# Designs tried in a protein design run: designed miniproteins, single chains, continued (3). Part 98

Each design is a single chain, and the fold is of that chain. pLDDT is the mean over its residues in the fold that is shown.

## One batch from the design tools (miniprotein)

Design m11405
Fold by ESMFold2-Fast:
Structure m11405 (fold): chain A 94 residues (1-94)
Amino acid sequence: SSHTLLATRIIEELSLRDAEFAALPASRQQEIRELLERIIPRYLSGELSPVEVEEALVEAGLSLDAARYAVLLIEADATVGVKDLKAAVDRVTA
């Protein structure tokens, strides 16, 4: 998936889960989406820690819970293929 698609998915999930985020102006939600598009590749490359990502998102106007949820969604997207491969290996070694 492109980082833009993942950032869009995170914004959609935050709009459903976090009432404070859903109440933000569309321009602010767009700014946070653009920040996510910049942060995601840096986090996945190991340049940024989970704490640094959370701090950047909180500074941009997310609650700490929303920022943590966003990090969790980035990690979940990154591990989808790894989980499928691990499950396949575990089946043949069981």
Scores: mean pLDDT 76

Design m11406
Fold by ESMFold2-Fast:
Formats: C-alpha cells, sequence, structure tokens
Structure m11406 (fold): chain A 88 residues (1-88)
C-alpha cells in the first residue's frame, strides 16, 4: 500500500499551487467573516462524514482521531487567516 500513499502525496503536492491560486482569487470575493462562516459549515459536514465513516467501520480508531485532529487544525489555521488546506 506504500505505492498508493506515495501517489496520493504526489497528487497533494500537485494540487498545492492550485489551492494557493484558488485561495488568492476566491478569497478576494468573500470577506474574512464570510470565509470563516463557510469554513465552519464545511467543517460541520466533514465532522458528520468522519463520524459516520468511523461508525460504518470505514475508518480505524487511529484514522478517525487523525482526521478529527486535522479538521480542527484546518479550522484554527483558517481562523488565524491562513489559507484553507485540502489535506484531509
Amino acid sequence: MKELEELNKKKLEELKPLVEEANEKYGSKFSEEERLKLAELLARYARELIEKAYELGLLSEEEYEEAMEQLEKMLEAHRAGKPFSTAL
């Protein structure tokens, strides 16, 4: 499974400049307050999805904890004015 992990890492590295460009272009269309509200809404849906995936046995306990921690870090970063991360 290491080959799949390496492929995913490469895809994330390829997406990084696109995410940065989107944050620069679309960030200017929304106020900081509007972006925060949208991030909070998306985070709520992401939490529900992560919790449901864990209940269905699609995520291990370790994967569930890691996903929840990443989501919290992304929200904290967004509240601090850092660009929104797509790495979940």
Scores: mean pLDDT 66

Design m11407
Fold by ESMFold2-Fast:
Structure m11407 (fold): chain A 63 residues (1-63)
Amino acid sequence: SDQEKAGGAQRGAIRAGPKGGLLAGLAGYLSKSPKQGRDGVLDGARKAGPKAGRLAREGAERA
């Protein structure tokens, strides 16, 4: 459900590149989702790379 949506958006944002509207949108989306959404971003970061995951995590924490 929400975790699945967050996972999909997170994979799309990370795959698209290091910085972009998708990654910014993902950070905003995670700020609205429960902590499970943040965990999903961290899981994706392990697979795609630490830089993208760190940016998404920080964005979610700030938003």
Scores: mean pLDDT 54

Design m11408
Fold by ESMFold2-Fast:
Order: sequence, then C-alpha cells, then structure tokens
Structure m11408 (fold): chain A 90 residues (1-90)
Amino acid sequence: MAKEIYELLKSNPEVRKIADEVADKVIELVKQGKDEEAYRFAVETLLKLGASPEEAKRYAEFAVTFARAGQEDLARAAIRSGVVRAYKAK
C-alpha cells in the first residue's frame, strides 16, 4: 500500500505537488489551533479531487489527528493516500 502510493506520486509530479500543498495547509491550520478548519479543508479538497465522502472524511480525520499529535510525516502520508485514491477513481 505505502509503496504503491509512493510509486504513483513519483510517476505523477502534478499529483505529488497537489498532495504536498494540501498536507502543508492542513498541518499549518492545525498548528494555528484551527483543527475544524483543517478537517473541512481536507474533506472539501479530497471531494473535489474525486474521493468518496467516506474516504474524504477518513483521510481528513487521520491527517488532522496525526498533525495534532505532532506526527507530521503520518499526517502527510494520510493526505497523500487520500489524494492518490481520489485520482485512481478517475
């Protein structure tokens, strides 16, 4: 699973850029104490990219939870997983 996500991001620089920008924004909002805004932003962005409502909520929740715990690498991994799954649905 993690290896397949890594390979897709490596092969698709545009998808990688989107995933990194979304992750940076979520982490920034959580650092500001705006957890609800970070969650909403992540859900709305993943839905726009083609994720199902259930997938969007799941990956947004993981990203905010990990960012709040100071686990930025895991927060980034959650967003990358969400973005990759949304793009695979297209």
Scores: mean pLDDT 80

Design m11409
Fold by ESMFold2-Fast:
Structure m11409 (fold): chain A 91 residues (1-91)
Amino acid sequence: MDAAFEAMKAGDYDKLMALLDSPDDDTVKVAATGIISSGDMERSEAAVRTLLEKGRGRVARSAAASAYTASTLRGDEKGKEAAEAALELVE
């Protein structure tokens, strides 16, 4: 989990994508939340699809909801839009 927070703070999205392979749901949730919150729609969609392919749709939904809440509190419209798109993908 700490590695995911450090990668998110550094903007190291390649490391965050690699952390989606973690067996720890908390680590995966933090990594996915960081990717979605970036507002990079293409990378956000790739992360969500990766989690859905792994049968981790619940973690993906939790991450997207966390990204939406955090982006809304920051006034980050791009992060909010990416989180909304991610939530639609996990339906």
Scores: mean pLDDT 82

Design m11410
Fold by ESMFold2-Fast:
Structure m11410 (fold): chain A 139 residues (1-139)
Amino acid sequence: SKLPSDLVDFIRKNKAQLTSIDNITDDVIEAFLKKFPEAASTAITSKNPFLNPYNLETIALAGYLLDGGDITEFNPYTDPKAFAYVSRLAKKLGFEGNLLSPQAIVNYFKENKRIALKVTLYVQAKIVEAEEKGKTPAF
């Protein structure tokens, strides 16, 4: 799996609540933070980008998937259009700053930690769903 086994187990247990960003409740976020308290820290230095809620690749993947994209067809590390998905998702989630500034978007998610956690949980759920269906993510 692209994700640690304990995180995969959490996602599987909560999969019904992780079907869309808007459906992720505060109760699910609180359960996640109780099991993974490090995810609340802006100092997260995880080598796995999908554990870091402030990683632009995670935000890009969430934006792509939310627009109905196929996880097997999009690599957020190499696709030159990845930042267009970052900008569109940030705007949908309330960011009103410069959409051409990656650092301003990252700072917005650091200031809005619960939104960043919903985005990250959504991406993690989509990775687990794809892997359970025998699909390989493009990254």
Scores: mean pLDDT 80

Design m11411
Fold by ESMFold2-Fast:
Structure m11411 (fold): chain A 91 residues (1-91)
Amino acid sequence: MIPEEVIEKAKEIVENLKEEEVKKKIEMAANILENDEDSDVRLMAAVILYELAKKYPKLVEEIAREALEKALSDEDERVREAAKKALEAIE
């Protein structure tokens, strides 16, 4: 399961975002999820996208859908779980 500490940090990040920062944060998190070599960094990005998907589902679908779908095949089970939750939140 996804560590509670990661969920708490992602929630704090999302709660402190201004509306004008949201799109850029989704773009950055999607890029990290696809390209970062560190699974803990990809996990944080996936959980941030999950928290953003609950509040801005259409925007996350538009920007991050492909990154999230790729992450369903990630080597780290935690990343796969977070990506699955994010995809469920945008549907």
Scores: mean pLDDT 88

Design m11412
Fold by ESMFold2-Fast:
Structure m11412 (fold): chain A 65 residues (1-65)
Amino acid sequence: KEEEIKKLIDEGVEAVKAGEMSAAEAAQWVAKKVLEIPGVSNDEANEAAAEAARRAGFPAVARGA
């Protein structure tokens, strides 16, 4: 399940990088997809969504790179 959550976060971030989603849309998509995994809690889904938004919303250029 942790591996699946990581994969979904990565997919959401890649969609934002490709211009297919905003960071907010990617976070929502990740939360929804993570909740589809059996045995995942709302807390795990919220953490995954927050991580996806953080990674997609803070690109290297925003960090001065």
Scores: mean pLDDT 72

Design m11413
Fold by ESMFold2-Fast:
Structure m11413 (fold): chain A 96 residues (1-96)
Amino acid sequence: KEEEILQLVEESIKALEGAKLALEVDPEPDPELIELVERGLELLEKLKKDPNDKKTVEEAIRLAEELLEKTKDNPFLKSLFETVLKNLERILELIS
């Protein structure tokens, strides 16, 4: 279980890093979205240190839902944030 959780956290970090890069190279970067992605990365780093922290997983899920709502018209970012949300929901199942 712990190895599976850490793998899902690492995959989610890579997805958020990809999203951040895409947002930063945009001609009109959205600083609010960049800040939300950076907050997501901080929460995932906490999960790497404590993979069983249910409260941090729940906070990360809420943040991923907010990112999805703000990017529903951007299919690339939506796909990345959907991946993060799916991974976090799976982590929550594993630690429940």
Scores: mean pLDDT 85

Design m11414
Fold by ESMFold2-Fast:
Structure m11414 (fold): chain A 70 residues (1-70)
Amino acid sequence: TVTLPKATPDTQYGVRLPNGNTLWRVLTSSGEETFELPGPALGDGESFVDEKSGTRLERHPDGLITLSRI
């Protein structure tokens, strides 16, 4: 199980993979790190909230995926 890091739109972006997972790239003080979130694919305009980590994933109509903090 992978826990999503805390991030802002300026420091993190998500890329949808063909298998339906999302690769998250985060810029940290130690450099860049990549995390893969396993789960169902997000369709355009869909969102997923993980209450335990306090994160929200959203796929915009243009295909851009964002991660935000709740």
Scores: mean pLDDT 55

Design m11415
Fold by ESMFold2-Fast:
Structure m11415 (fold): chain A 94 residues (1-94)
Amino acid sequence: MNVTVTLNDFGPAAQPVTATATINDKHEGAINEVTLLNQSGNKLAFATILGGETKTLTAAVSASETSVTQVLEVFDLKTGKILAKKTATANRLL
């Protein structure tokens, strides 16, 4: 499994944070959940993802934040295991 988390540096009051997950190994018939979390572990967005699929999740960023750290987790719905966990940080430019 390959999980890419891309967060862009932000400027205006509300910017979406985008995280992308790709399952490179074809677990044909496997069903997984991809979840975007804040650093405190609160769920911001989620989607179902299949083997060989790519999903993009989006969450808003507050203008009061100088940096935003998000966690992307991929969870195997069959086994109950976390298959991948990636953390990325975006910073306010200026």
Scores: mean pLDDT 67

Design m11416
Fold by ESMFold2-Fast:
Structure m11416 (fold): chain A 112 residues (1-112)
Amino acid sequence: LSKEEKELREKLLEILDEAAEKYPEFKNMPDWEAMRRPDAPKIVPNPLDLSSIKKMIESGEITTIEEFKEEIERMLENVEKLFPKDSVLYLEARELHEEILKKLEELEKELS
């Protein structure tokens, strides 16, 4: 990796780790059976959590801010399909998304 690619990767991982610490509910995919949501795999057949996104960054599947943003948006869409708009998880997912977008805007300004 170039110095710039390595720095970007490290910054994306920092943003993700901060999000996982503040919103641990999104770090790992829920146990749908324990939550009595047997319908969830049919609604979101490709489950996505912060740990999955971290693995994609570490493997090189996510190499740009746009690719990272797309996967965060997909995770939010999955939550919005599963939970009511007034639920804690829905509201926390929206807050997480807004915080990550703000950090990505700051990162883009630093790299420009």
Scores: mean pLDDT 77

Design m11417
Fold by ESMFold2-Fast:
Structure m11417 (fold): chain A 71 residues (1-71)
Amino acid sequence: GSAPLPSLPSYSLEKAAELEPSVTDENAVVLLSTYTWFGQPDLAEKVYSKITSPELKAEAEPLLKAALKAR
């Protein structure tokens, strides 16, 4: 059944929408940093693969290495 529930965490969803869909690479870098801090190397690696910009990949590489070490 379809049930519209307006009690979703609008704070996180609205913030993501404000970044716009064209900023997915920057959002991926933020997620990578978050997973690194939480010690989630597998998730960090998956997010890193989503980055399409080679420049952002280079910037995010040390975060990925830190996440892998946290394993």
Scores: mean pLDDT 67

Design m11418
Fold by ESMFold2-Fast:
Structure m11418 (fold): chain A 75 residues (1-75)
Amino acid sequence: SKQEEIDRLIKLRKEVMSLPLDPEEKAELIQALDIAITLVMGHKPRGLTPETLERIKENIARAEELVAQRKAEEH
C-alpha cells in the first residue's frame, strides 16, 4: 500500500540520519528521500524532470545499500 511505502521511506530516512556519512552526502540522500515521500503521497513537485527522478531513485538505492552494509558490518 502507499502507507507501507511511506512508512518504509520514513524508516530509511531515520536510518540514514544515524549513519556516519559526510554531511553533504547525507543531505543529498535525505533530500531524495523527502522528495520520494512527497511523490508517494500523490504530490508531484513542479519542474521535476525525468533526469531528476532517475537521480532520486539512484540516491534511494544508495541509501538502502549503505544501511544494509552498516547492518552487515555489525555482525
Scores: mean pLDDT 82

Design m11419
Fold by ESMFold2-Fast:
Structure m11419 (fold): chain A 82 residues (1-82)
Amino acid sequence: GEETLRELERILRELEELLEEAEAAGLPFTAAVARRAIEETRAGIARARATGDDAEARAALLRAEELLGLVEIVKAVERLAR
């Protein structure tokens, strides 16, 4: 299960970096979605650690990957909105 938790923590770091980038670039919608994604990913990590369940950890990972993709899409759309 350690590999799944390490991957979750990697995605959390990527989301935190995306939030910092969005705030620096003045992308308020991207920043808002990134903050929510960070909160959901942190909650997923906490649940996976509390239960010790590999299935819970994998479910949290799939959700985190989905949220990371969503943040990237919102960033692309927001940058195109002129």
Scores: mean pLDDT 88

Design m11420
Fold by ESMFold2-Fast:
Structure m11420 (fold): chain A 75 residues (1-75)
Amino acid sequence: MKIIVEVGGSASEEEKEKIKEIAKESVLESNGDPEKAKELLEKRIREEIPNLKSLTVGVFVVGDTVYVDVKAELE
């Protein structure tokens, strides 16, 4: 399984790297289930990133590849 993560929004590069790690772990823990991965990812980002103003998460599967798109806006 290949995991591709894109992170946008006003988060710093350090916070974006943290979000990417959370996304990869969430996908692996969910065994590639996009709905479960999305739910887990949203929960974990909200817990780990202070001053989160808005969060949008998309997870979709094409073949053996899981794509994660995250937009995190901070105060």
Scores: mean pLDDT 81

Design m11421
Fold by ESMFold2-Fast:
Formats: C-alpha cells, sequence, structure tokens
Structure m11421 (fold): chain A 65 residues (1-65)
C-alpha cells in the first residue's frame, strides 16, 4: 500500500526534488518488505544519470513483481 502510493508520487513528480523525495519513500517501502535491494540501487543510479524513465521502470518492477 505505502509502496504503491510512493511509486505513484514518483511517477507524478514534476521536479527533481519531488522525484528524489518520492524515490526515497518508495525505496524505504521496498526495503521494509525485504524486497529488491538491487532494483532500488538501479533506480537511484538511473536517477543520478538523469534517466528518470529508467528509474520509474526499476521501481515498477520491484513493486509489481
Amino acid sequence: VDGEAALAAFRAAKTGAEALEALGRASQAIMDRGGDREAVAAAYEALRAGDREAAVTHLEQAMAA
């Protein structure tokens, strides 16, 4: 539930600051459930490289799969 809300916020983020905040919330929710640490790391790397679409994809896979 919390992870879905955080992922939706990340997809809806219009600024870099909003995207980083939403990514932090989504990563925390994924880690709390003992999920995909590698997917979370890949999402952060994609965002740092300026590839927000790749970051969204990694988070979606971590949450949906």
Scores: mean pLDDT 72

Design m11422
Fold by ESMFold2-Fast:
Structure m11422 (fold): chain A 94 residues (1-94)
Amino acid sequence: EEAIKALEEMIESLKKALEAVRNKDYNTALENIQKALEALDKVKPYLDEETYRKLKSYLQGAIFAVMNKDYETAIEWLEKAIELAEKVLEELRK
């Protein structure tokens, strides 16, 4: 239940970050990726090591891309993070 709520929070933040990146809104993009990282830390005890590592890597990649104003690469990392997070959420709901 706590894992599901934190994953839903993470996915919401990632979707907000993706829209911000598409609008080239640097500050909003970074804020929402940071919120997603905070949510990821809350779900860490409920994730396997590989899934946690991949999500953290995708989010760190997105931050780096946004900081370099490489919004195209940031979109790719955020989409991968959303896809993996949604897959994990569906698995936890079963």
Scores: mean pLDDT 87

Design m11423
Fold by ESMFold2-Fast:
Structure m11423 (fold): chain A 86 residues (1-86)
Amino acid sequence: MKVKITITIKKKDGKVITEEFEADNVEEAVKKAVEIIEKHLNLNVAEKNIIERNIKKAIEEAIKTGKEVTKTVNTSQGTITIKASV
């Protein structure tokens, strides 16, 4: 099953970054999403853990419901919006 993920990062400096990708499974989707976020934001261990958890939950909810799921995470460096669909 292909999972479509959209990551939107709104940095504190006002920059907005949007990246979309597809993954074949949950683990691949989480890995790719974290790599995208870490490319733009310097995450501490606690922030990384919260982000990984929210990505996984968004994907799992999208798979269970067949609906688009959006999660928003606030960090010290900006706001991350995670959109998952199947």
Scores: mean pLDDT 84

Design m11424
Fold by ESMFold2-Fast:
Structure m11424 (fold): chain A 96 residues (1-96)
Amino acid sequence: SAAEEAAAKENAERRAQVEAHAAAARARLEAEGIFPDEVETASLAAYQIGAPLLKLVEQGKTEEAREILEALAKIAGLDGKEVADKLIEQLKKLIE
């Protein structure tokens, strides 16, 4: 139905945006030596919540986004603050 097609399109567009933002953030951090293979868990987590994080940054709620990223980095055994700071900078570049 038209409603099912509209919902599927919206979900596909949301997924594509999350994938694009996560890929750009990962590529940037890998270029800076932060996102090697051992941080794959943090990359996957950022991918799954990338759209909500981007929305928080767009709304000026960068501290809330930072806290989420710090928690994810800690789960991966990384320096949460350093990783979160780099990811926030990348998200800001994607919305500007």
Scores: mean pLDDT 65

Design m11425
Fold by ESMFold2-Fast:
Structure m11425 (fold): chain A 71 residues (1-71)
Amino acid sequence: SSMRDNYIRELDAMTKVALSQITDETAREEIERLHREALKKLDAAKTDSEMEQILTDYRDRVQRIVEEARK
């Protein structure tokens, strides 16, 4: 589905941006793990609403990791 592909691309883009802002290896590994988990969830998702929720949850968690690592 083109919608799923769009969400995957957005997820990949957010991941690249986040990793470019962090040098801490533990934080980078956490983001990479969350990225893999989110991709698996997107693969299993059946509705656009479910995919939006997965993306929102991923964005929120990654933002917190980036903010904490930059302190």
Scores: mean pLDDT 86

Design m11426
Fold by ESMFold2-Fast:
Structure m11426 (fold): chain A 96 residues (1-96)
Amino acid sequence: SIDDKIDEALRKGLESVFDVEVTDTTLTLTSKSTGETYVLDLNDPQAVVALFQEDVSLLSAARLYMSPEQWQRLMEALKAVLSSQQYSALLKALSR
């Protein structure tokens, strides 16, 4: 589908800037230019909230490596722990 083509283009764009390591439970991004490392725990909504507050692009990157079912489960968990204002801000940031 066209969405699949967009996701592949975004993935290739991300991988041109970051070294990406994925496990069943984590996404690790290492900047090719700075060597800075970012780790996202895909099974911990509180850790995801903390990283999202710092850089929303980490959550956008994690989305590209998650199944639709995993993404939906994560979004429901985030909705449960975030305020209505924080959740609305998250949805707006992810819609860009």
Scores: mean pLDDT 69

Design m11427
Fold by ESMFold2-Fast:
Structure m11427 (fold): chain A 99 residues (1-99)
Amino acid sequence: SALKEALIKKIEEAIEKLKKEEDIDPERAKLMIEFLEEYKEKIKNMSEEELEELLKELEEFVREVAERIAAGEELPEKELIEAEVKSGILAMYRAILEA
């Protein structure tokens, strides 16, 4: 799938950018790269239907985290980083659809 290949390419570009970024906390960058590499591997092995289901799950996770923050909950740093990565993947997918 051209869409799936384009998404994988954008994830790879994000990983390479994070590896070269000097102004980010190294531990934060490492966690973001680990999440991105995990999603890249999962997406490679998914059908288009499975990818659509994954994207819906990512949207729900990001929404739930945003609602918990709005309610005044202090979330673990790892969960905030996971939400940021999931939000980034959703933005990549939207950018591909708009091209």
Scores: mean pLDDT 86

Design m11428
Fold by ESMFold2-Fast:
Structure m11428 (fold): chain A 113 residues (1-113)
Amino acid sequence: MITVTASGGGTFAEGSTAVLTGTASQPLAAALSVGWQKTLADGTVVPVLLSGGRIPGVRPRFRGSVEGDTGRLTLEDLQLEDTGVYTFSLTGLLPDGSLGSGTGAGAQVTVVA
């Protein structure tokens, strides 16, 4: 099991850019699947980004990357509806050839006018 955390949250002005970082407890030999999800104040979970493609209905200015044990999510041109807790999930091949996965604590993003 990989422990994963997300950081880079805070309060952001509408129209600004937020960069979130997901960090795994150990490096990967290869990332197989990465994802970001947003949890709303009512507990609703909305998918944000999956590796290899944008989920239909997700903002086209969301970008993700993975380097070893670190994933980044860039949220450009923030809108009030982008407010939520962003959670990073990772599945990959570990250096020993085993599969690992993790979903960790989220980063709160609050967008203000």
Scores: mean pLDDT 71

Design m11429
Fold by ESMFold2-Fast:
Structure m11429 (fold): chain A 81 residues (1-81)
Amino acid sequence: SPSPLGIEEVEKRLREEVERRREEVLKRAREEGLSEEELELAELFFELVLTDPAAARAVLRVQASQGEAAALALARALLAA
């Protein structure tokens, strides 16, 4: 059964978990030798997941259809708005 937690506590816990996973993913990506552009896209993507999940989904669609450079350009534009 779903826990009767307040929405603020659920949002706080989800944010903390996303931030922890973000740190682990970015550390692993650096250790695996991803490019500066790939690391920037990952960082911007996690920020969009926390602030605008619809924009994060749009970035993933662009990456899948148009590639990483187009996804990075979109992520930069969305966070500059």
Scores: mean pLDDT 76

Design m11430
Fold by ESMFold2-Fast:
Structure m11430 (fold): chain A 60 residues (1-60)
Amino acid sequence: SAAEEVAREYIAKNPLLSEADIPEAVAFALGVQRGLGLPESRLPALVRLYLDTKALVLSR
C-alpha cells in the first residue's frame, strides 16, 4: 500500500527507526484516517506524522 511504501522509505533514511515501526505507523495512520472519516490520500501524511513524532522522541 502507499502507506507501507512511505513508511519503508522513511525508515530507510532514519537510523533511529526500524522495520518494526512500519506496521505501527500504518496502524496509526489507518486508525486516524478511518476514525475521522478522512480520504485515503491522507494516509502518507499520517504515516509521516507518526514516524516524525517517534524519531523526535527517540532523538536525545
Scores: mean pLDDT 87

Design m11431
Fold by ESMFold2-Fast:
Structure m11431 (fold): chain A 64 residues (1-64)
Amino acid sequence: SLFERALEYFREHHLDTASPEQKLAVLRALRLVREGRYEEAIATLEAAGLHELAAFLRELVEAE
């Protein structure tokens, strides 16, 4: 699923070095993805400065 692919990518790509605020943004974005609220998930990541994760999620949503 799209949620599972996003979760795997986020887990593998340096979330351990993220700030607590960025980690909360990732958890919020994952919940939004599970709910099908993709634009809000992308905006949440961008607002937290996680531009690369936001770009990945945008591509994933477009490609399925």
Scores: mean pLDDT 75

Design m11432
Fold by ESMFold2-Fast:
Order: sequence, then structure tokens, then C-alpha cells
Structure m11432 (fold): chain A 79 residues (1-79)
Amino acid sequence: SEEGLKLVLEGLKKRLGVEIKEDTSNEEIIKILRELYEKLGGSEETKEKLEEAEKSPDSNSSIAMAGSALLEDVGRKEE
């Protein structure tokens, strides 16, 4: 949902300091999530969700799921 995507963008800003503007394209959001995944390292589940979002960039739900999984992976590593 659009609300799910907004929550992910707020989470990225609050936890990682990554500000993504509302006018940013879905393709650019996916690119940012991929770069964060490569830098921070995430789970296989997060990688699969990112690949799904990359195949369906028009799906706000897929992007939100990928971003949520990445934020969860980051939280687990911060101990």
C-alpha cells in the first residue's frame, strides 16, 4: 500500500539518515534500497524481496516489503 511505502521511507530517514523525497520514482527508491543492502548486508529474505521489487517497480507493496525487511535486518545487527 502507499501508506506502507511512506512508513518505510520514514524509517529509512529516522534510522539510517537516508532522506527520500515523495517525488522520488519507485525505480530510484529500489536502487537506494539495493545500495543499502549491498553496504549493510542483509538476509536472503531481504535479497529475494528486493529482487521481487526490481521485477515489479510499479508495486508499492513489493517496495514496502523489501524496505521493511532491510530495516529489520539493520535493527538485528545494531544489538
Scores: mean pLDDT 78

Design m11433
Fold by ESMFold2-Fast:
Structure m11433 (fold): chain A 83 residues (1-83)
Amino acid sequence: MRVVEDPTLPPGEVVLVGRSADGTSLVVTVLPDGRVSVALRRPGESESILGEAADLDLVLHEDSVLDRRTNRTYTITERWVGR
């Protein structure tokens, strides 16, 4: 897992990039106000915004995200943290 402080992100914002075995990417953005936005990108498809995590049954672990709705696990490959 790669962890990077990113000065281009707003202070308190965190971006997690997870990947599943089928090549699908999950991007989780934790906003400074505590809201969580989620986007999904499948291989060969355009990125789809799924909405806020409160509308999704997501379980965050240290190195993974479990989407209980689809029973898919995304391995967190990158973390970006605003200063």
Scores: mean pLDDT 67

Design m11434
Fold by ESMFold2-Fast:
Structure m11434 (fold): chain A 73 residues (1-73)
Amino acid sequence: MSKEEALELIDKAIEVAMKALESSKTLREINQAIGLILQAIGTRFDLEKGLISADEAAEEAKKIYEDAKKLLR
């Protein structure tokens, strides 16, 4: 996977986590959504610094995306 494709997946994960935060009705949901946003930002930082591969970053982004989608439902 390219670095550009991995960054796009991270940006989508952040977008969904932000939507989950906006849709949150309980303090627990708010804390979970904020945690996912921070994880996605950290993954982006690690990828841009070359600390992780694009494939590793994409896998982490997909996990964050799925967890954020569960908060939306």
Scores: mean pLDDT 86

Design m11435
Fold by ESMFold2-Fast:
Structure m11435 (fold): chain A 61 residues (1-61)
Amino acid sequence: EKEKLKKEIIEILKTEFKLSEKEAEERINDFIESSSVDELEALKEALEILKKVIEIQKEEK
């Protein structure tokens, strides 16, 4: 359900945009309410790819 997508998106937002958990939760809660599961799933997939890229970058010099 949307809960799983919410957790993943919040975690990536904290990493990518350096938002506080409270700020990310408030922003994403409104987005979740107005968005479809498909939209959230697509966003999660894009963010997961970005997260992997960031992880690789951290390992490089």
Scores: mean pLDDT 72

Design m11436
Fold by ESMFold2-Fast:
Parts: structure tokens; sequence; C-alpha cells
Structure m11436 (fold): chain A 97 residues (1-97)
């Protein structure tokens, strides 16, 4: 995780929010669709909850109602236009959650 890059800093922020929501929801290594939407809103200034939630639903490819680090990264790209890796989001969760 390279915090000197814009993408790395965003991945760290997203990961920290993921870890907090994962712990709050009792879902180790995952967040709910609503949790994912909240993580995105906290990482993308001006993002709407409806847009973030639709991106989360679209990224939930297995229909589980939850998102992995990779699926959250995909939803984040749909809302922000910025590509971050699920691995960097996971690293951010470990360091800042």
Amino acid sequence: LDLSTHEGALAATLGGRFAALSREEGLPGRVSLEGGAKAIMGSVPGASFEKALEAAKKADKDGSGTLSYRELAEAFEMVSGIRVSGEDVRAGARLFG
C-alpha cells in the first residue's frame, strides 16, 4: 500500500472504513451492501447514498448481500472513476481499522 499515491491514500481511507463497518456488523472480512455504500460515501466527497448502494449491489456478483475487499473496490470505481485494488483496501483495513 503506497500512501504517497492518490489511489493508495483512497484505498487506505476506504479500507479503514471497511474495517470499522465490518467490526460493527460482525462480518469478518466483509461488509453489508449498506455498509459498503457508507464506506464509499465517506471516501468520495459528494457521493449520493443511492448511487453508492446501486454500485454495491452491482459489485455483489454472488448475491450474498455482502461485499469483499475486491467487490468494494469495484463498487468504489463505479462511483469515483478511480481504480483501487482490493488488496490495497485490505491493507488499509489492517493499518487504519
Scores: mean pLDDT 79

Design m11437
Fold by ESMFold2-Fast:
Structure m11437 (fold): chain A 62 residues (1-62)
Amino acid sequence: SEEAIELLQTKGGLSEEEARRLVESISTITSEVQRRVAIHDLQTELGLSEEDARRVVELATA
């Protein structure tokens, strides 16, 4: 989704291409464990808040 891409660019510092690839990767997640890992990785690797990281994952998996 465009909102997830925008969050990754503005809060995570990613390029549009990097953000689109990451959203596509997250969209394949079907397990709760993988979703929690993705949220933690967004916080630790990109510096997103827990709220923004959760929002990105929810938008990408919707």
Scores: mean pLDDT 84

Design m11438
Fold by ESMFold2-Fast:
Structure m11438 (fold): chain A 114 residues (1-114)
Amino acid sequence: AWEYSRYVTLVALARAAAEGRDVEIDTPPLSEVTPEDIERAKAEFDRVLAELEQRNPRIAETVKAVKEAIDKLIEKGEMEKADELFRQVADLLSQGKYDEALELAKKAIEEIEK
């Protein structure tokens, strides 16, 4: 459930940032989320990221760094730090502060790799 919500939200933020439009997310009840739904959300994220790399490389770099930082925190079992980073980055992206979001994500990756 957390993984599905993460990918769906990252896709929505990336699309809103790149296209300057609001996106509505229809998330099914948690009891109805299947592993296949999570894999589809991951595939959709990868597709949107690839599209962003062609249209807006700067936003694509930010989204990619954010996903890498969050994934590394989750792999280390630091779920609270992953959630905090996700919230901070979502706030920065909603304000159009892509450079600040990128720097925050890169700093998180560096701290994880130490």
Scores: mean pLDDT 68

